# Designed miniproteins, single chains, continued (3), part 73

Each design is a single chain, and the fold is of that chain. pLDDT is the mean over its residues in the fold that is shown.

## One batch from the design tools (miniprotein)

Design m10528
Fold by ESMFold2-Fast:
Parts: C-alpha cells; structure tokens; sequence
Structure m10528 (fold): chain A 76 residues (1-76)
C-alpha cells in the first residue's frame, strides 16, 4: 500500500514538527528546509506549504495543526 506508507511518513513528520513547535524547540531554518522537501516529495500546493512556513516562523501551533490537517485531507 504505497499511498498508506507515504501518508504515514508525512503524518509522522508533521507530528514531530508540531510537537517541537508546541514545546518551543523548533529550529525555524531547518524546519523550513524540511517543509520544502515535503512540499516537493508529496506535491503539496504552494499555498499550503507557505502556511506551514508562516506558522513555524510565528511559532503558531494552532495554525500549523490546521494546515497539517488541510494537507492530509488534500492528499486523501
């Protein structure tokens, strides 16, 4: 199940970023690179990737949670 494996990896990646963001431990520059990688690998729309980067830059846990759900719903 290729789709299931790919979605699982993305879910884990997003959950790790969300946890680090919630705990105030996110490295903004490194996390933006990870977001760009995920954008290309999973073909995430520019608008959603930009929302992720903005949430990380702002330390906005709720915005990141919401955009993560939007991305997973888009790929479903």
Amino acid sequence: MEKDINIGILEISLAVILTDLRNGRVDVEETKKIIDYLKEKYNIPDELAEKMREAVEAGDVEAFREVSKEILDYLA
Scores: mean pLDDT 80

Design m10529
Fold by ESMFold2-Fast:
Structure m10529 (fold): chain A 81 residues (1-81)
Amino acid sequence: SLEALAERLLAEFREGTRRLLEKLRQGEISADQARALLDAARATLERLADEMKFPEALRQRFLAEVDRLVAEAVAEMDALE
């Protein structure tokens, strides 16, 4: 179902964000690079929701959760500087 797909995409985004933060902690990427990658991933998820024709209610819940995860990642990036 599209709801199961949304949950899977959110789980993959959380894992991707965790790995991104680990690379930042290890000095493999800069904070600016990490932010750019995070913003690109967020934009990709919005496009996927639109291309896959998520129902409006699901799209709103999905993107709200993505934006919450982005805010958490940004806060962690700021705390590492």
Scores: mean pLDDT 87

Design m10530
Fold by ESMFold2-Fast:
Structure m10530 (fold): chain A 85 residues (1-85)
Amino acid sequence: SSALYDELAARLAENPGEALEPVLLEMADLLLAHFEANLEKAKAEGVDPEALKEEIKAKLLEEADLVEKELGLTKVAAYLREKAK
C-alpha cells in the first residue's frame, strides 16, 4: 500500500542516523498491522491465508537477518523474529 510506504519513508527520512532503533520498532508495528489486515482480507475473499502467512513469515525472517547484519539493530531483529512465530 502506497500510504503505508509513504508514512514509513517519511519517518525514516525525518529520523536519519544511529538512533533509529525505536523508530524502526514503531515502523515494524505499522508493517505488521498492514500484513494482518491483508490476511483478514484474503480470508474474507476465500483465499488460503496459510500460504500468505507462510510468505510473510519468510519475509520477516529475511528482514530480521538484514537489519541485524547490516545495521546492528538486534532489538528490531529479535522483534521481527518473535512476530514470525
Scores: mean pLDDT 70

Design m10531
Fold by ESMFold2-Fast:
Structure m10531 (fold): chain A 96 residues (1-96)
Amino acid sequence: DEEEKKKELADALTDLAEYLGENAIAAAKAGHTEEAKKGLEKLYELAKEGIKLGNLKAGEVGIKAAEEVAKLVPEIEEYARKIAEELRKLKEEAEK
């Protein structure tokens, strides 16, 4: 059951990343720029730690959410794109 526990943990981290990403996108769609930015910050930290632990799916969720927010909120486009770029670099390094 060590494998089942590891899968359950990985799935829970991915689910949390998806929830944070959905929240950031929802805030962006509602015009809540500061909330969207804070949401991406939380997602970035979670996705970064997930990649570090071998959960590349959490990284992919973070990248996609950051790219979506960048399209929705011009005021934080640069910030959101930077998050997506940094997560891509971390994911690429983890795949080596």
Scores: mean pLDDT 84

Design m10532
Fold by ESMFold2-Fast:
Structure m10532 (fold): chain A 90 residues (1-90)
Amino acid sequence: SPEAQQLLDRAIERTVALLEEALKNYELGRKDIAKNAVDLAESYARRALERLPDDPRVHEVYKAVQEAKKAIDAGDLEGAREALERIRSI
């Protein structure tokens, strides 16, 4: 439906922006700000999943955000960038 596509597009846009903010702040040594941005990205992805539980693309966004969160917690910036690019390719 058009509404489902709009929800997906918004989830992609918001999670991409927040993960870009997280990576930028992590590289500047602002790890607490980076973690907060990732937690907010996870919140947006979770809400999209709750609204579109059967859409495989929303599951892909949520999985990629979880991978980015794990990567940032481990200091793996390359892993976080790979997760971000996966969201962009949806």
Scores: mean pLDDT 88

Design m10533
Fold by ESMFold2-Fast:
Structure m10533 (fold): chain A 104 residues (1-104)
Amino acid sequence: MPMSGREGGEEAARLVEQGDIKKAIVALERAEGSAAVAAGVLTVLARKHPDDAELVERARLAREAARALQEGVRLARQGDLEGAIEAARRGGELAERGGVGLAP
């Protein structure tokens, strides 16, 4: 079931907090994939409509969400659980602001 950006980020953060690092990494990678696909689509649309400031901003937020979630995966793999939680929440908030749903 698709989750809102904020819900997806919070779910990944919760898995890290529970110590279920393997599931947390899978959740972060799925969320990153969803954000990356949305960023690609929105970037193509923004190029076709460069005068649409809202569309340009949504593309920017989606790209930042994907990068934050990718950082979350990296930090979780390194054992920086606090950093991974923060990155997951930041990625989820950016995705929510960009109108991007994240896969669970």
Scores: mean pLDDT 84

Design m10534
Fold by ESMFold2-Fast:
Structure m10534 (fold): chain A 101 residues (1-101)
Amino acid sequence: MKYRVVSARLEGEGDPEVVEKAYDAVGRALQEANETGVESPEEFVQRVLDALRAAGLEVIEAKYEVKEEGDTVHVRLELTVRDPATGKEARIRLEVTLEKV
């Protein structure tokens, strides 16, 4: 079954430069998921993690919850990311609604 992004809410705290890099990476993953779709909520989570790593960030902690409600799926992600070049960290919270298509 294929899913698309219907809505997303992104919050960040910590080092401003790390937050900005994380926002850019997550935004790219959201755009790609909306354009191509994803096969599962777990694939969506993996794409977000891969995008953060591709941006040069280390994912120190990742927690996620998936809740299904009919044709929609709510994904909540809580992440701690670190820039290995500076040692600075940020905490990122992503809440996404996915729709089954």
Scores: mean pLDDT 86

Design m10535
Fold by ESMFold2-Fast:
Structure m10535 (fold): chain A 101 residues (1-101)
Amino acid sequence: GPDTLVTTFSVLEPAPPERVREQLLALAEGLATAGLPVRLHVVAADEASYRAAEEAAAEARERYGIETRVHRAADPAEAARLAEEFDAEADAATAARRAAR
């Protein structure tokens, strides 16, 4: 809905699957306990991190009922760029809603 917060979690460098899972689930728990309707974009720069992010995102969706989207980038620079793009979209949506009132 119009009050949905769009948030990005980025894995820019290869990380152990357990760390990706721990960080993503900690973020998801924080967002869920804040009582916000959330869409979480997850961006990963490598295949192993992407697989770990997909599994963690599925677990976050099951545990917290948040919407998750996992994106695979070709490299860390593309991953950072994609994350900035999602953040810009969230900011633009908020500004447009405020301006319309």
Scores: mean pLDDT 76

Design m10536
Fold by ESMFold2-Fast:
Structure m10536 (fold): chain A 95 residues (1-95)
Amino acid sequence: SRIDLLEELNLNNSTTLSEEDKELIELIVKKIEEKDYEGAARIVVYLVQTEKVTAGVIREELLEKGVEQEDIDKVLELAMEMIAKGETVKREELK
């Protein structure tokens, strides 16, 4: 899809992320490198609960940063489980 409309839309979506959203995505990468998958999942919950970023956008950003698909899937599964349980994450918990 390198030259198709879907890839153009994905690139446009990534360029619309706020600076804070990008910093939190970088923190997800760091948490995955530390094998702190629950900490990474909590950051995903925060981003998704604010309705500013979707799980799909987070997945694409992590893939672009070289995170392995299995690690991304694990983090997203944990985040979706937390959301399904009604768990919320506050900004002050994400340092």
Scores: mean pLDDT 75

Design m10537
Fold by ESMFold2-Fast:
Structure m10537 (fold): chain A 64 residues (1-64)
Amino acid sequence: SKEEVERRVREIARRMAAGNEVLAEKIVQDIKNGLLGDPNVALLSRMLLQLEGFTREDMRLLAE
Protein backbone atom coordinates (compact mmCIF):
# COMPACT_ATOMS: atom_id res chain seq x y z
CA SER A 1 0.00 0.00 0.00
CA LYS A 2 1.01 3.65 -0.32
CA GLU A 3 1.20 3.91 3.48
CA GLU A 4 3.65 0.98 3.68
CA VAL A 5 5.82 2.47 0.92
CA GLU A 6 5.87 5.85 2.73
CA ARG A 7 6.84 4.06 5.98
CA ARG A 8 9.79 2.40 4.19
CA VAL A 9 10.95 5.76 2.77
CA ARG A 10 10.74 7.24 6.29
CA GLU A 11 12.95 4.45 7.67
CA ILE A 12 15.58 5.17 5.00
CA ALA A 13 15.34 8.92 5.72
CA ARG A 14 15.88 8.29 9.46
CA ARG A 15 19.00 6.26 8.67
CA MET A 16 20.34 9.01 6.38
CA ALA A 17 19.55 11.70 8.99
CA ALA A 18 21.48 9.85 11.77
CA GLY A 19 18.70 10.43 14.34
CA ASN A 20 17.74 13.99 13.33
CA GLU A 21 13.95 13.61 12.97
CA VAL A 22 13.47 17.10 11.43
CA LEU A 23 16.04 16.33 8.73
CA ALA A 24 14.50 12.87 8.21
CA GLU A 25 11.06 14.37 7.50
CA LYS A 26 12.62 16.90 5.11
CA ILE A 27 14.33 14.04 3.25
CA VAL A 28 10.98 12.21 2.93
CA GLN A 29 9.35 15.33 1.45
CA ASP A 30 12.32 16.00 -0.86
CA ILE A 31 12.15 12.43 -2.24
CA LYS A 32 8.36 12.66 -2.77
CA ASN A 33 8.65 16.12 -4.38
CA GLY A 34 11.62 14.96 -6.47
CA LEU A 35 9.55 12.17 -8.05
CA LEU A 36 7.00 14.79 -9.24
CA GLY A 37 9.36 17.65 -10.14
CA ASP A 38 12.46 18.24 -12.22
CA PRO A 39 13.32 15.21 -14.43
CA ASN A 40 16.94 15.02 -13.19
CA VAL A 41 15.85 15.13 -9.53
CA ALA A 42 13.17 12.51 -10.32
CA LEU A 43 15.85 10.25 -11.84
CA LEU A 44 18.08 10.61 -8.75
CA SER A 45 15.12 9.92 -6.43
CA ARG A 46 14.21 6.78 -8.42
CA MET A 47 17.85 5.58 -8.43
CA LEU A 48 18.06 6.01 -4.64
CA LEU A 49 14.79 4.12 -4.09
CA GLN A 50 15.80 1.35 -6.54
CA LEU A 51 19.15 0.93 -4.75
CA GLU A 52 17.20 0.51 -1.47
CA GLY A 53 14.98 -2.20 -3.02
CA PHE A 54 11.88 -0.26 -4.04
CA THR A 55 9.96 -1.60 -7.05
CA ARG A 56 8.42 0.42 -9.91
CA GLU A 57 4.99 -0.16 -8.31
CA ASP A 58 6.29 1.16 -4.97
CA MET A 59 7.55 4.33 -6.70
CA ARG A 60 4.24 4.77 -8.57
CA LEU A 61 2.32 4.59 -5.26
CA LEU A 62 4.74 7.05 -3.61
CA ALA A 63 4.36 9.53 -6.52
CA GLU A 64 0.54 9.57 -6.15
Scores: mean pLDDT 75

Design m10538
Fold by ESMFold2-Fast:
Structure m10538 (fold): chain A 70 residues (1-70)
Amino acid sequence: DANEKLREIGSTLSEEARREVLAVLQSAAGKSAEEQKAAVREATRIMREAAPEELHPKVEEVEKAALEDI
């Protein structure tokens, strides 16, 4: 669910922003929970900077949910 929302938000970003977000998330894939949490925070930070205002609350919800799930 949180992963699905994260992907949906990413699909609304510019190609460059999407690539950067995915690179951050992929760099922590299969690693420790601490590294995954750090990657989630960085990815959502990039998303919030690149996303339109309408998506900012949704990005924050995804960040919180993802961090709680890890």
Scores: mean pLDDT 75

Design m10539
Fold by ESMFold2-Fast:
Structure m10539 (fold): chain A 66 residues (1-66)
Amino acid sequence: SHQDQMIDLLRQWAQALRDGDTETAQKLLKELQKKVSEMTGKELSVTEAVEIASQIINDRRAAQGL
């Protein structure tokens, strides 16, 4: 699912940051940007993509709470 893909990408990015792997972190941010842009049908900045991915995670949490 789209939510699972976003969660996985954000988790991988967080891990790359913890590992000090800045190259992998940069690639993961670009992949997240691409994926969220494809999902929304809009050209998004990295910041906008992160905001939307965070919203998707929050929406999934809310849905699980139902």
Scores: mean pLDDT 77

Design m10540
Fold by ESMFold2-Fast:
Structure m10540 (fold): chain A 61 residues (1-61)
Amino acid sequence: NEQEIEKVARNLLKIDELSDEKRIELLQLIAAGQTDQAIALIEEHVSDPLVRERLKEEVLE
């Protein structure tokens, strides 16, 4: 879903906690429809609970 990927990409650009490599990995997982793996990456690498929940909502919606 192009629109969902674009929204997540915009939010990822604002997240200092993720390296460029991890942002690319997360976007690839979302593009491939691997929701569980995308959620796991967010939970592992994003420590701010508000940012974590926001990104999980973007992936699940």
Scores: mean pLDDT 71

Design m10541
Fold by ESMFold2-Fast:
Structure m10541 (fold): chain A 96 residues (1-96)
Amino acid sequence: MIDEKEVKSALALMYASLGRIAAEKGRYDEALDLYVQALKLAIEANDPETARFILEVAAEVYEKMGKTELAEKLREWAKDPDKAIEAAQEFIKEVS
């Protein structure tokens, strides 16, 4: 059988890469939309390491937007891989 979780983890990393490219172009809203899609895939894959990575790159975008308190919150959530899925779910609820 195709491992659906492994495919979802790979797609999450693709969305995160696209989000990073959008952020480099200053397209912060597009980058955040791509990171939300990436986090949804990481949650479905139950992939805490990928979720943690996406929370860190989302924090960089919020910092560049001047949302420093939100950036620090996301960085704090990204420190613990064991809580990364729960943190990703909470973040999506706050921004969706």
Scores: mean pLDDT 83

Design m10542
Fold by ESMFold2-Fast:
Structure m10542 (fold): chain A 55 residues (1-55)
Amino acid sequence: DARAATLAWLLGHPLLPADYAGAVRLAVSRSDSLEGAIGLLPLPEAVRAELLATL
């Protein structure tokens, strides 16, 4: 399940704050890709760029 893999990757990522779990689940439910889910997260641009660079 691609969404389960995306969810696990994001929830386990050290750059994502623990309080983002709800936002991560919502972003994954509204996206068909890991990159798309990252784009929907309310993250500082520097953190978003770092996540995309680790793909």
Scores: mean pLDDT 78

Design m10543
Fold by ESMFold2-Fast:
Structure m10543 (fold): chain A 69 residues (1-69)
Amino acid sequence: MERVRTLPEEMRRGIEGIAEGLVSQPEVDGLVIEGPPEFLEAMKEAIELARERGQRVDVELRETPPPPP
């Protein structure tokens, strides 16, 4: 990945917290994470970081459709 994009501060904090949690835990199984597609892409990034550290992660991403209004 060569392109860097700035995420909302809330999402950035969430990603960092999740990445730390994933690395801290021995395993993550059956965890469901829901959010907009952009958030899910960020989750994928966090999971990839955890994998680089040798962490075992298995989560289900549940996409929340964008609000109609």
Scores: mean pLDDT 63

Design m10544
Fold by ESMFold2-Fast:
Structure m10544 (fold): chain A 66 residues (1-66)
Amino acid sequence: EEELARHAAEQLVALVKAGVPGVIDAVYRGVEQHASPELAREVARAIESGDVEKAAELLLKINQER
């Protein structure tokens, strides 16, 4: 749901800003299991750029297909 997707996006962006290695790769790998490589790349780029709102929207859309 929206709150959960937003929370996840906020946490991932915070980890990237803190300099934790491998966060972007983990996001890409996690999303590609449930969506296309193109969508996985879009989510990873949103997290990398700190766009929490965009990342949350994409995660929510992926989750709506189960």
Scores: mean pLDDT 76

Design m10545
Fold by ESMFold2-Fast:
Structure m10545 (fold): chain A 59 residues (1-59)
Amino acid sequence: SEAEYQRKLALLDKRLAEIKAKLEEQRKLTGNEEIVDKQLALMEEAVAAEKKKFAEELG
């Protein structure tokens, strides 16, 4: 269902935003931009992969 797919995408986007906020707080506390940037990149890649899986599984 298109509606179900869109709902799942919205949940992923919400969770990604929450994780990004936490990582930015961690950046402020630790000052280690390299580790935070790497974790952000990995999380964005994981979310992109999950969206692709949803598209495939809902077909």
Scores: mean pLDDT 80

Design m10546
Fold by ESMFold2-Fast:
Structure m10546 (fold): chain A 88 residues (1-88)
Amino acid sequence: AEVQLDPATLAGLQRLLQAQHRAYELLAAGASNEEAVEVFAEELGLDEEEREQLLAGLRGDEEAAREAIRRLLRRLQLSDAVIDAILN
């Protein structure tokens, strides 16, 4: 079923949603994109390279944006089919 997720995948998605919510709250409060990405990366345990790819994507590097998102979703143990559905 579409809504059936492994407990580990569900926990990963919950962490992602929490990190996104926190980053969005900072942006709404007037924080920079860089500050929001830094908090998002800290919440998800992203490394420096993953963080830099995400920032490059926000600055208009489409390839860096796609790669950063794909790596993030794989780190959360999402299937390739789900990742492709999100990105395409």
Scores: mean pLDDT 72

Design m10547
Fold by ESMFold2-Fast:
Structure m10547 (fold): chain A 87 residues (1-87)
Amino acid sequence: MVAELLRKAAEAAEAGDVEKAEELLEEAAPGLKRLLEENPELRERLRAVLAAAEAAAEARGELSEEEEYALAAEIARKFAELAAEAE
């Protein structure tokens, strides 16, 4: 369920529907928190994804709003993949 919500959030963000993406992320948040509490390995892998995203943003310098949203969508997709492995 959490992975599916994160995947839908990523798809909404890619389509430019920021409000729907935020609603889906809020819906996914309690389930994601529970998965992270039950799976310490998942927390470590999500931390690696965030670190990679931060490094990418740093290497590009100042991101445009479009590039920032695209990066957020990619992070959400990677989180969905990892959550699916933990479910």
Scores: mean pLDDT 75

Design m10548
Fold by ESMFold2-Fast:
Structure m10548 (fold): chain A 65 residues (1-65)
Amino acid sequence: MQQQLIQQGNQLAQQAGVAFAQGDIDKAQQLLQQSIDLYVQAGYSRDQAQQRATDIAGDAAAQAL
């Protein structure tokens, strides 16, 4: 189901943002890539998936700092 993939992608992007805020860059990059892959599976283009994942991760990092 497309909606389930989007929700999983959102959660991974949020976790990536928290990892970035904690200075765990390797974990953050892995989580961000997993989020992007889920959005692509949900029907997003790679560019759309990268933008969405980065925006969510950025917002989460800002809130965690």
Scores: mean pLDDT 85

Design m10549
Fold by ESMFold2-Fast:
Structure m10549 (fold): chain A 61 residues (1-61)
Amino acid sequence: MEVLEEARKLLQQEKPDLEKTKNIIRELLKMGGPDALRLLRELVEKYPEFLPLIQEIKSEL
């Protein structure tokens, strides 16, 4: 199961599960690269509240 596909599914949800969202963000940050960074940007554009969460997870990696 590809992390990129799971991230795209989050973009289709109105209220994504927080724990699943954290895991997907962590995996996208570990993966890196242009596709992962684009999806992280799209998540922040749809859910601005995820920006501080992304920064926190990034600091733990």
Scores: mean pLDDT 77

Design m10550
Fold by ESMFold2-Fast:
Structure m10550 (fold): chain A 64 residues (1-64)
Amino acid sequence: VDPTLAFDRRLLDVLVARGYLTEAQAEEALAAREANPEVSIEAILIDRGYVTPAQAEEALRALP
């Protein structure tokens, strides 16, 4: 497994656990990132209106 994919999954798990994102939205974002690997998972989530930049930053701060 790619370290980037592992990071994406952890970030998505945190966002879902906090109620900022649904499991379906997380799966859609992950698939979109796999199709466009040059775009970060955060940018995809924000561009789609699933999370705000502040929610993404909060989730990143919760990661080890």
Scores: mean pLDDT 79

Design m10551
Fold by ESMFold2-Fast:
Structure m10551 (fold): chain A 112 residues (1-112)
Amino acid sequence: SPLAKQKSELENQITQIVNEIRDLVKDDAEKKQEVDKKIAELEEERQRLATSLFLDLLLQLSDDMRKNPTKLLSDEEKDQILTNLDLQSEVQALKELLRQLQQLLDEIKSNS
């Protein structure tokens, strides 16, 4: 899936930025604690955003499908649809997390 590949690429970029941020503050215990707390808050925001986006996409799909009630879906087709919506929501949420982590990295570098 192109979305699964995009998710993996974003997760790799996020891991790299998080590692760079942590390396920059490794010798300052107070700054490390502050940064770890901020990263945890951003990861929690990502999970909330992914959930919100998934629900929005599911509602939109449900409305579209109700307009054509003669289509019978297999369990495999239902699973694939839900998996695709989950990947779409995760990719969007990871893009926002990456943007916020890049801002945090830039802030740390400017204050060094």
Scores: mean pLDDT 87

Design m10552
Fold by ESMFold2-Fast:
Structure m10552 (fold): chain A 72 residues (1-72)
Amino acid sequence: ALSPEAQRLLEEFGRLVVELMRGSPEQQARARALMAQAQALAQQYFDGRLSESEFIARLRELIAELRATLAA
């Protein structure tokens, strides 16, 4: 099961993706690439191959990249 922190970060990730998908074609392409990375990361976590702290750390990195893309 997802911790409240991991769930909150996934909600934030989704919100940022939605904003990018309303943007330029370049922003949409980047959002799709980051979604694919997040999906692979979630799969590793649910398969037990990634600790929760590592999952949270990686998810925060992806969120920072989404924010940087929105700011560009």
Scores: mean pLDDT 86

Design m10553
Fold by ESMFold2-Fast:
Formats: sequence, structure tokens, C-alpha cells
Structure m10553 (fold): chain A 92 residues (1-92)
Amino acid sequence: EEERKKKLLEEMINEAKAFQKAAEAGDYDTAREELEKIRKLSNELDGLIPLETQLKIDALIVVASTAISFKDYDTAVEAAKGLIEVLEEALK
């Protein structure tokens, strides 16, 4: 369903933007909460988008998660930006 795919992508973009803001602020608890929301939305997207796009999303989530675990907020912000770009491209 195209409408479900679009809604999930838009929700994930909003959560990725919230994650980026939390990471920019060094807010570990909020960043981790937003990352969990992103993971749940990514699981719902499984089978709705091309495999290559799903693999890019999964890789960026892993980078963001690892960066936050080390409190490497600069890397987490860059991973969030990359995730937003992939998701916005998937909306086209």
C-alpha cells in the first residue's frame, strides 16, 4: 500500500530529525528514545521499499546507535542527516 509506505517514511523522517536535534544537544536519553522509534518504523517498512534502500537505512541506524553508545554526537548527527536524505529520496 503506497499510502502506508508514504506515512511510515514521513514518520521516520520526523523521528530522524528529532534524533538529530537530541544528538546536537548531547541529550543521550532522548536520542536513544528517538532511535528506538526509528527502529520500529524501519521494521514496518520491511518489504515496502527496495532492498537496497532498506539496507542503507539499516546501516545508518547501526552507525547512529554505535555513535550514541560512545557519546560520539558528531557522528550520530551525520548518520541522522544521511538517514533523512535516504528517506526523502524514497518518498519520490
Scores: mean pLDDT 88

Design m10554
Fold by ESMFold2-Fast:
Structure m10554 (fold): chain A 85 residues (1-85)
Amino acid sequence: SNPLQDLVNASQTFSPEDQLLVQTALNLIGTARDYRSRGKYEEAIERLRLAIDKLQELYDRTGNPAVKNAIELLKKELKELEKKK
């Protein structure tokens, strides 16, 4: 399973405000991955940290495991990027 796809599927049951947080986090992840592909690792790290912060806010309210799994995926990506300094 893809943790981000699982997050998208779970978000369909969320409030409009929480759906907006998911969309904001997904946009930040997409931007981070674009920066990473261009070798702009510091900019990618900044966007991933913001995405993790948004998803942590969502997880603190919902307790939803799909949100937690997405956070763990992004933390792993963040650690990989930090090695590219």
Scores: mean pLDDT 89

Design m10555
Fold by ESMFold2-Fast:
Structure m10555 (fold): chain A 91 residues (1-91)
Amino acid sequence: RERREEAERLREEAIRLLTQARDLALSDPRLSETADLADEGIRYLRHGSYLGAATLAREARDLATELGDSTTARLLSQAEELAERAFRLQL
């Protein structure tokens, strides 16, 4: 029970970080793919697919890094870590 409650808290925080990263990416047309991946990651987290969400956050981070957006990349890295932690708590 407690592990599931912690996973839910990590999920909500990861959704918040992905939402912030998506909104920042939407302000830059070059980051449209980053925004799409972040939005898909939010959907995965809402459905409990934490490992899938972590993979999408990593892909989005790599794109943001290639385009020089360190702020968006940092938020995506934090979301990836939280999604991976939530996944481990499900085990």
Scores: mean pLDDT 87

Design m10556
Fold by ESMFold2-Fast:
Structure m10556 (fold): chain A 77 residues (1-77)
Amino acid sequence: DVEEKVRFTATLLAIDRLREEIRERWEATPEEERAAFEEEAGARLLAEEERLRAELAALPDEEVERIYEEVKARALA
């Protein structure tokens, strides 16, 4: 359960943190270069997710659950 919440929270946090930056850069990227940008953005998202997973896994279960609910609410609002 906690491992599932850590994964979910890391994914949502990574998306939330990078969403605006990725969107802004996507709009600035020429159509012919978008495939390369998608590859780069995907790699960056995965790296941020891995980093956040490690950070969250070091926290107490109670703290992880609190952050999970907060991030999920923000991502879905």
Scores: mean pLDDT 78

Design m10557
Fold by ESMFold2-Fast:
Structure m10557 (fold): chain A 113 residues (1-113)
Amino acid sequence: GLREEIRREVRRARRAVRRGDVEGALRHIRRLKELTLEAVEKGDWEAVREGIDGLYEVGVLAARLGLVEVAREAIRALQEVIEELKKKGAPKELILEGEIKLGLLLIVYGVFS
């Protein structure tokens, strides 16, 4: 299912980041974004939450390891997901969770870039 695919792409992205595989990390972040946007379109808010959490975790890890381009891709992906949640009238709590995680990721990114 969609949540299982999201979890798989989060694990793949984290592994690529830990290995310094920039190209692999970018590919898996882009796929994670696509799956999360599919969850937004379907109103699968549990899958969306897992996608937001995954983009945040991967972005923080990339920033901490100095993979600036990978962290930037995760930031852009999270921004796009939040904007689509707002357009679709998603639960306000979920939008707030996403905005808090984006804010925290931007702080971490600012420290390392």
Scores: mean pLDDT 92

Design m10558
Fold by ESMFold2-Fast:
Structure m10558 (fold): chain A 73 residues (1-73)
Amino acid sequence: ARRKQVELVETAIRLLEEGASLSDVMRRVGILGVQLGVEEAAERAVRLLREGHLAGDRELTIERLRELKRELE
């Protein structure tokens, strides 16, 4: 379970670092959470992505996702 949760959050971070939009990453993370069976971790990541999108703060969103990844390790 922990490995798949970390994989989900790492994927979100990688997509953002590769230039994907916060909205696109939010949608993709939701789908991936269902596919990996880690919906609770996906909900937490989507919440951070939604907050970042509303605030317009991409860099802080990436930092918060890195914190979430450390909590799930």
Scores: mean pLDDT 83

Design m10559
Fold by ESMFold2-Fast:
Structure m10559 (fold): chain A 68 residues (1-68)
Amino acid sequence: MPSHLELVERVIELAEKSMDPSASEEFKEEVREIFDKVVSTRDLSPEERAKTLEEVAKRVEEAEKKFK
């Protein structure tokens, strides 16, 4: 599994790609949901943050596969 920092970097990369005017609406929507989850982890306990980041990791993998 990638580290939590690597996961956050991947989410940021997806967010940057989603801001491109040529990006599809489906891609933009999925990236928005992923980004919102990552941002919410700042206020979580370490245990809840780990759980949420695991969920984010799965969504990032799916987004990368679908929109590569």
Scores: mean pLDDT 74

Design m10560
Fold by ESMFold2-Fast:
Structure m10560 (fold): chain A 67 residues (1-67)
Amino acid sequence: MNKDIVKKFIDALNKGASKPIKFSDDFIEYLAEKIENSENPITDLINEISRATLGKKDNVIKKEDLK
């Protein structure tokens, strides 16, 4: 369930973006787990995605990028 929500959110972001961002399955799973106990799941999704994408030079985001 949560993975589907994360995927739909990413799809919505990519529809509005000039450059679609590809997220690894590990990162999608991480986001799904993160929002499961979140008081503000949409805000937490935005924050985690922003954190992972800030400083990246390519359009592929992996769980390792969160270190």
Scores: mean pLDDT 69

Design m10561
Fold by ESMFold2-Fast:
Structure m10561 (fold): chain A 81 residues (1-81)
Amino acid sequence: MLREAAEAIGVSLEEVRRLAAPVLEAMVAKLVAQGLSRREAEETALAAVVSGLAAQRGSEEQRERVAELLLPLAERVEAAL
């Protein structure tokens, strides 16, 4: 799911974790403070970053594919925004 969504926009999930590490840690800390578990916060933060990258840099097809792959996390991402 998350790995496939990152790959759909031409990056690995490992690259997203590495390059966005400061943003991800800040987002995770905020979401944990809001009551999410660390696992839920990490998944939500990664989904939000991948969705943001697709919106900024992705084609229409890439955005659609990311939306499909991240659908199970959509409610948590919306609740976090």
Scores: mean pLDDT 78

Design m10562
Fold by ESMFold2-Fast:
Structure m10562 (fold): chain A 119 residues (1-119)
Amino acid sequence: SKLEELKKIVLEALPDLREELEKIPASEIVRLAAEILRNGITLSEPVSLRESLSPDAPIVLAPVKVGDKYYLPAEELRKHADAEVILVLAARAMVEEGLKPDPSISDEEALKLLEEAKR
């Protein structure tokens, strides 16, 4: 299934978080990734992304500081990160920040949003 394929990408990108990620349903990671593409994400700390899942090429997004938290706008994420980078960001946020997807977004809708994500 597409969900299992996308989860495999995440597990290969984040081997240090593999045990925690194996406990998280693929549908939840995909739905959070789609929500991030729509609305952006708020994190407790600044984030560094990896280019094409490579550990040798970190991408640093300039988050907007809002109070004691950091906001990554959806527009910036759509311009500078591909679907795989967004999936990795979603998976890390679930493990490190305890974030969960909005239950109103369906797996089918989330998959369509990720397929339309360019670069």
Scores: mean pLDDT 72

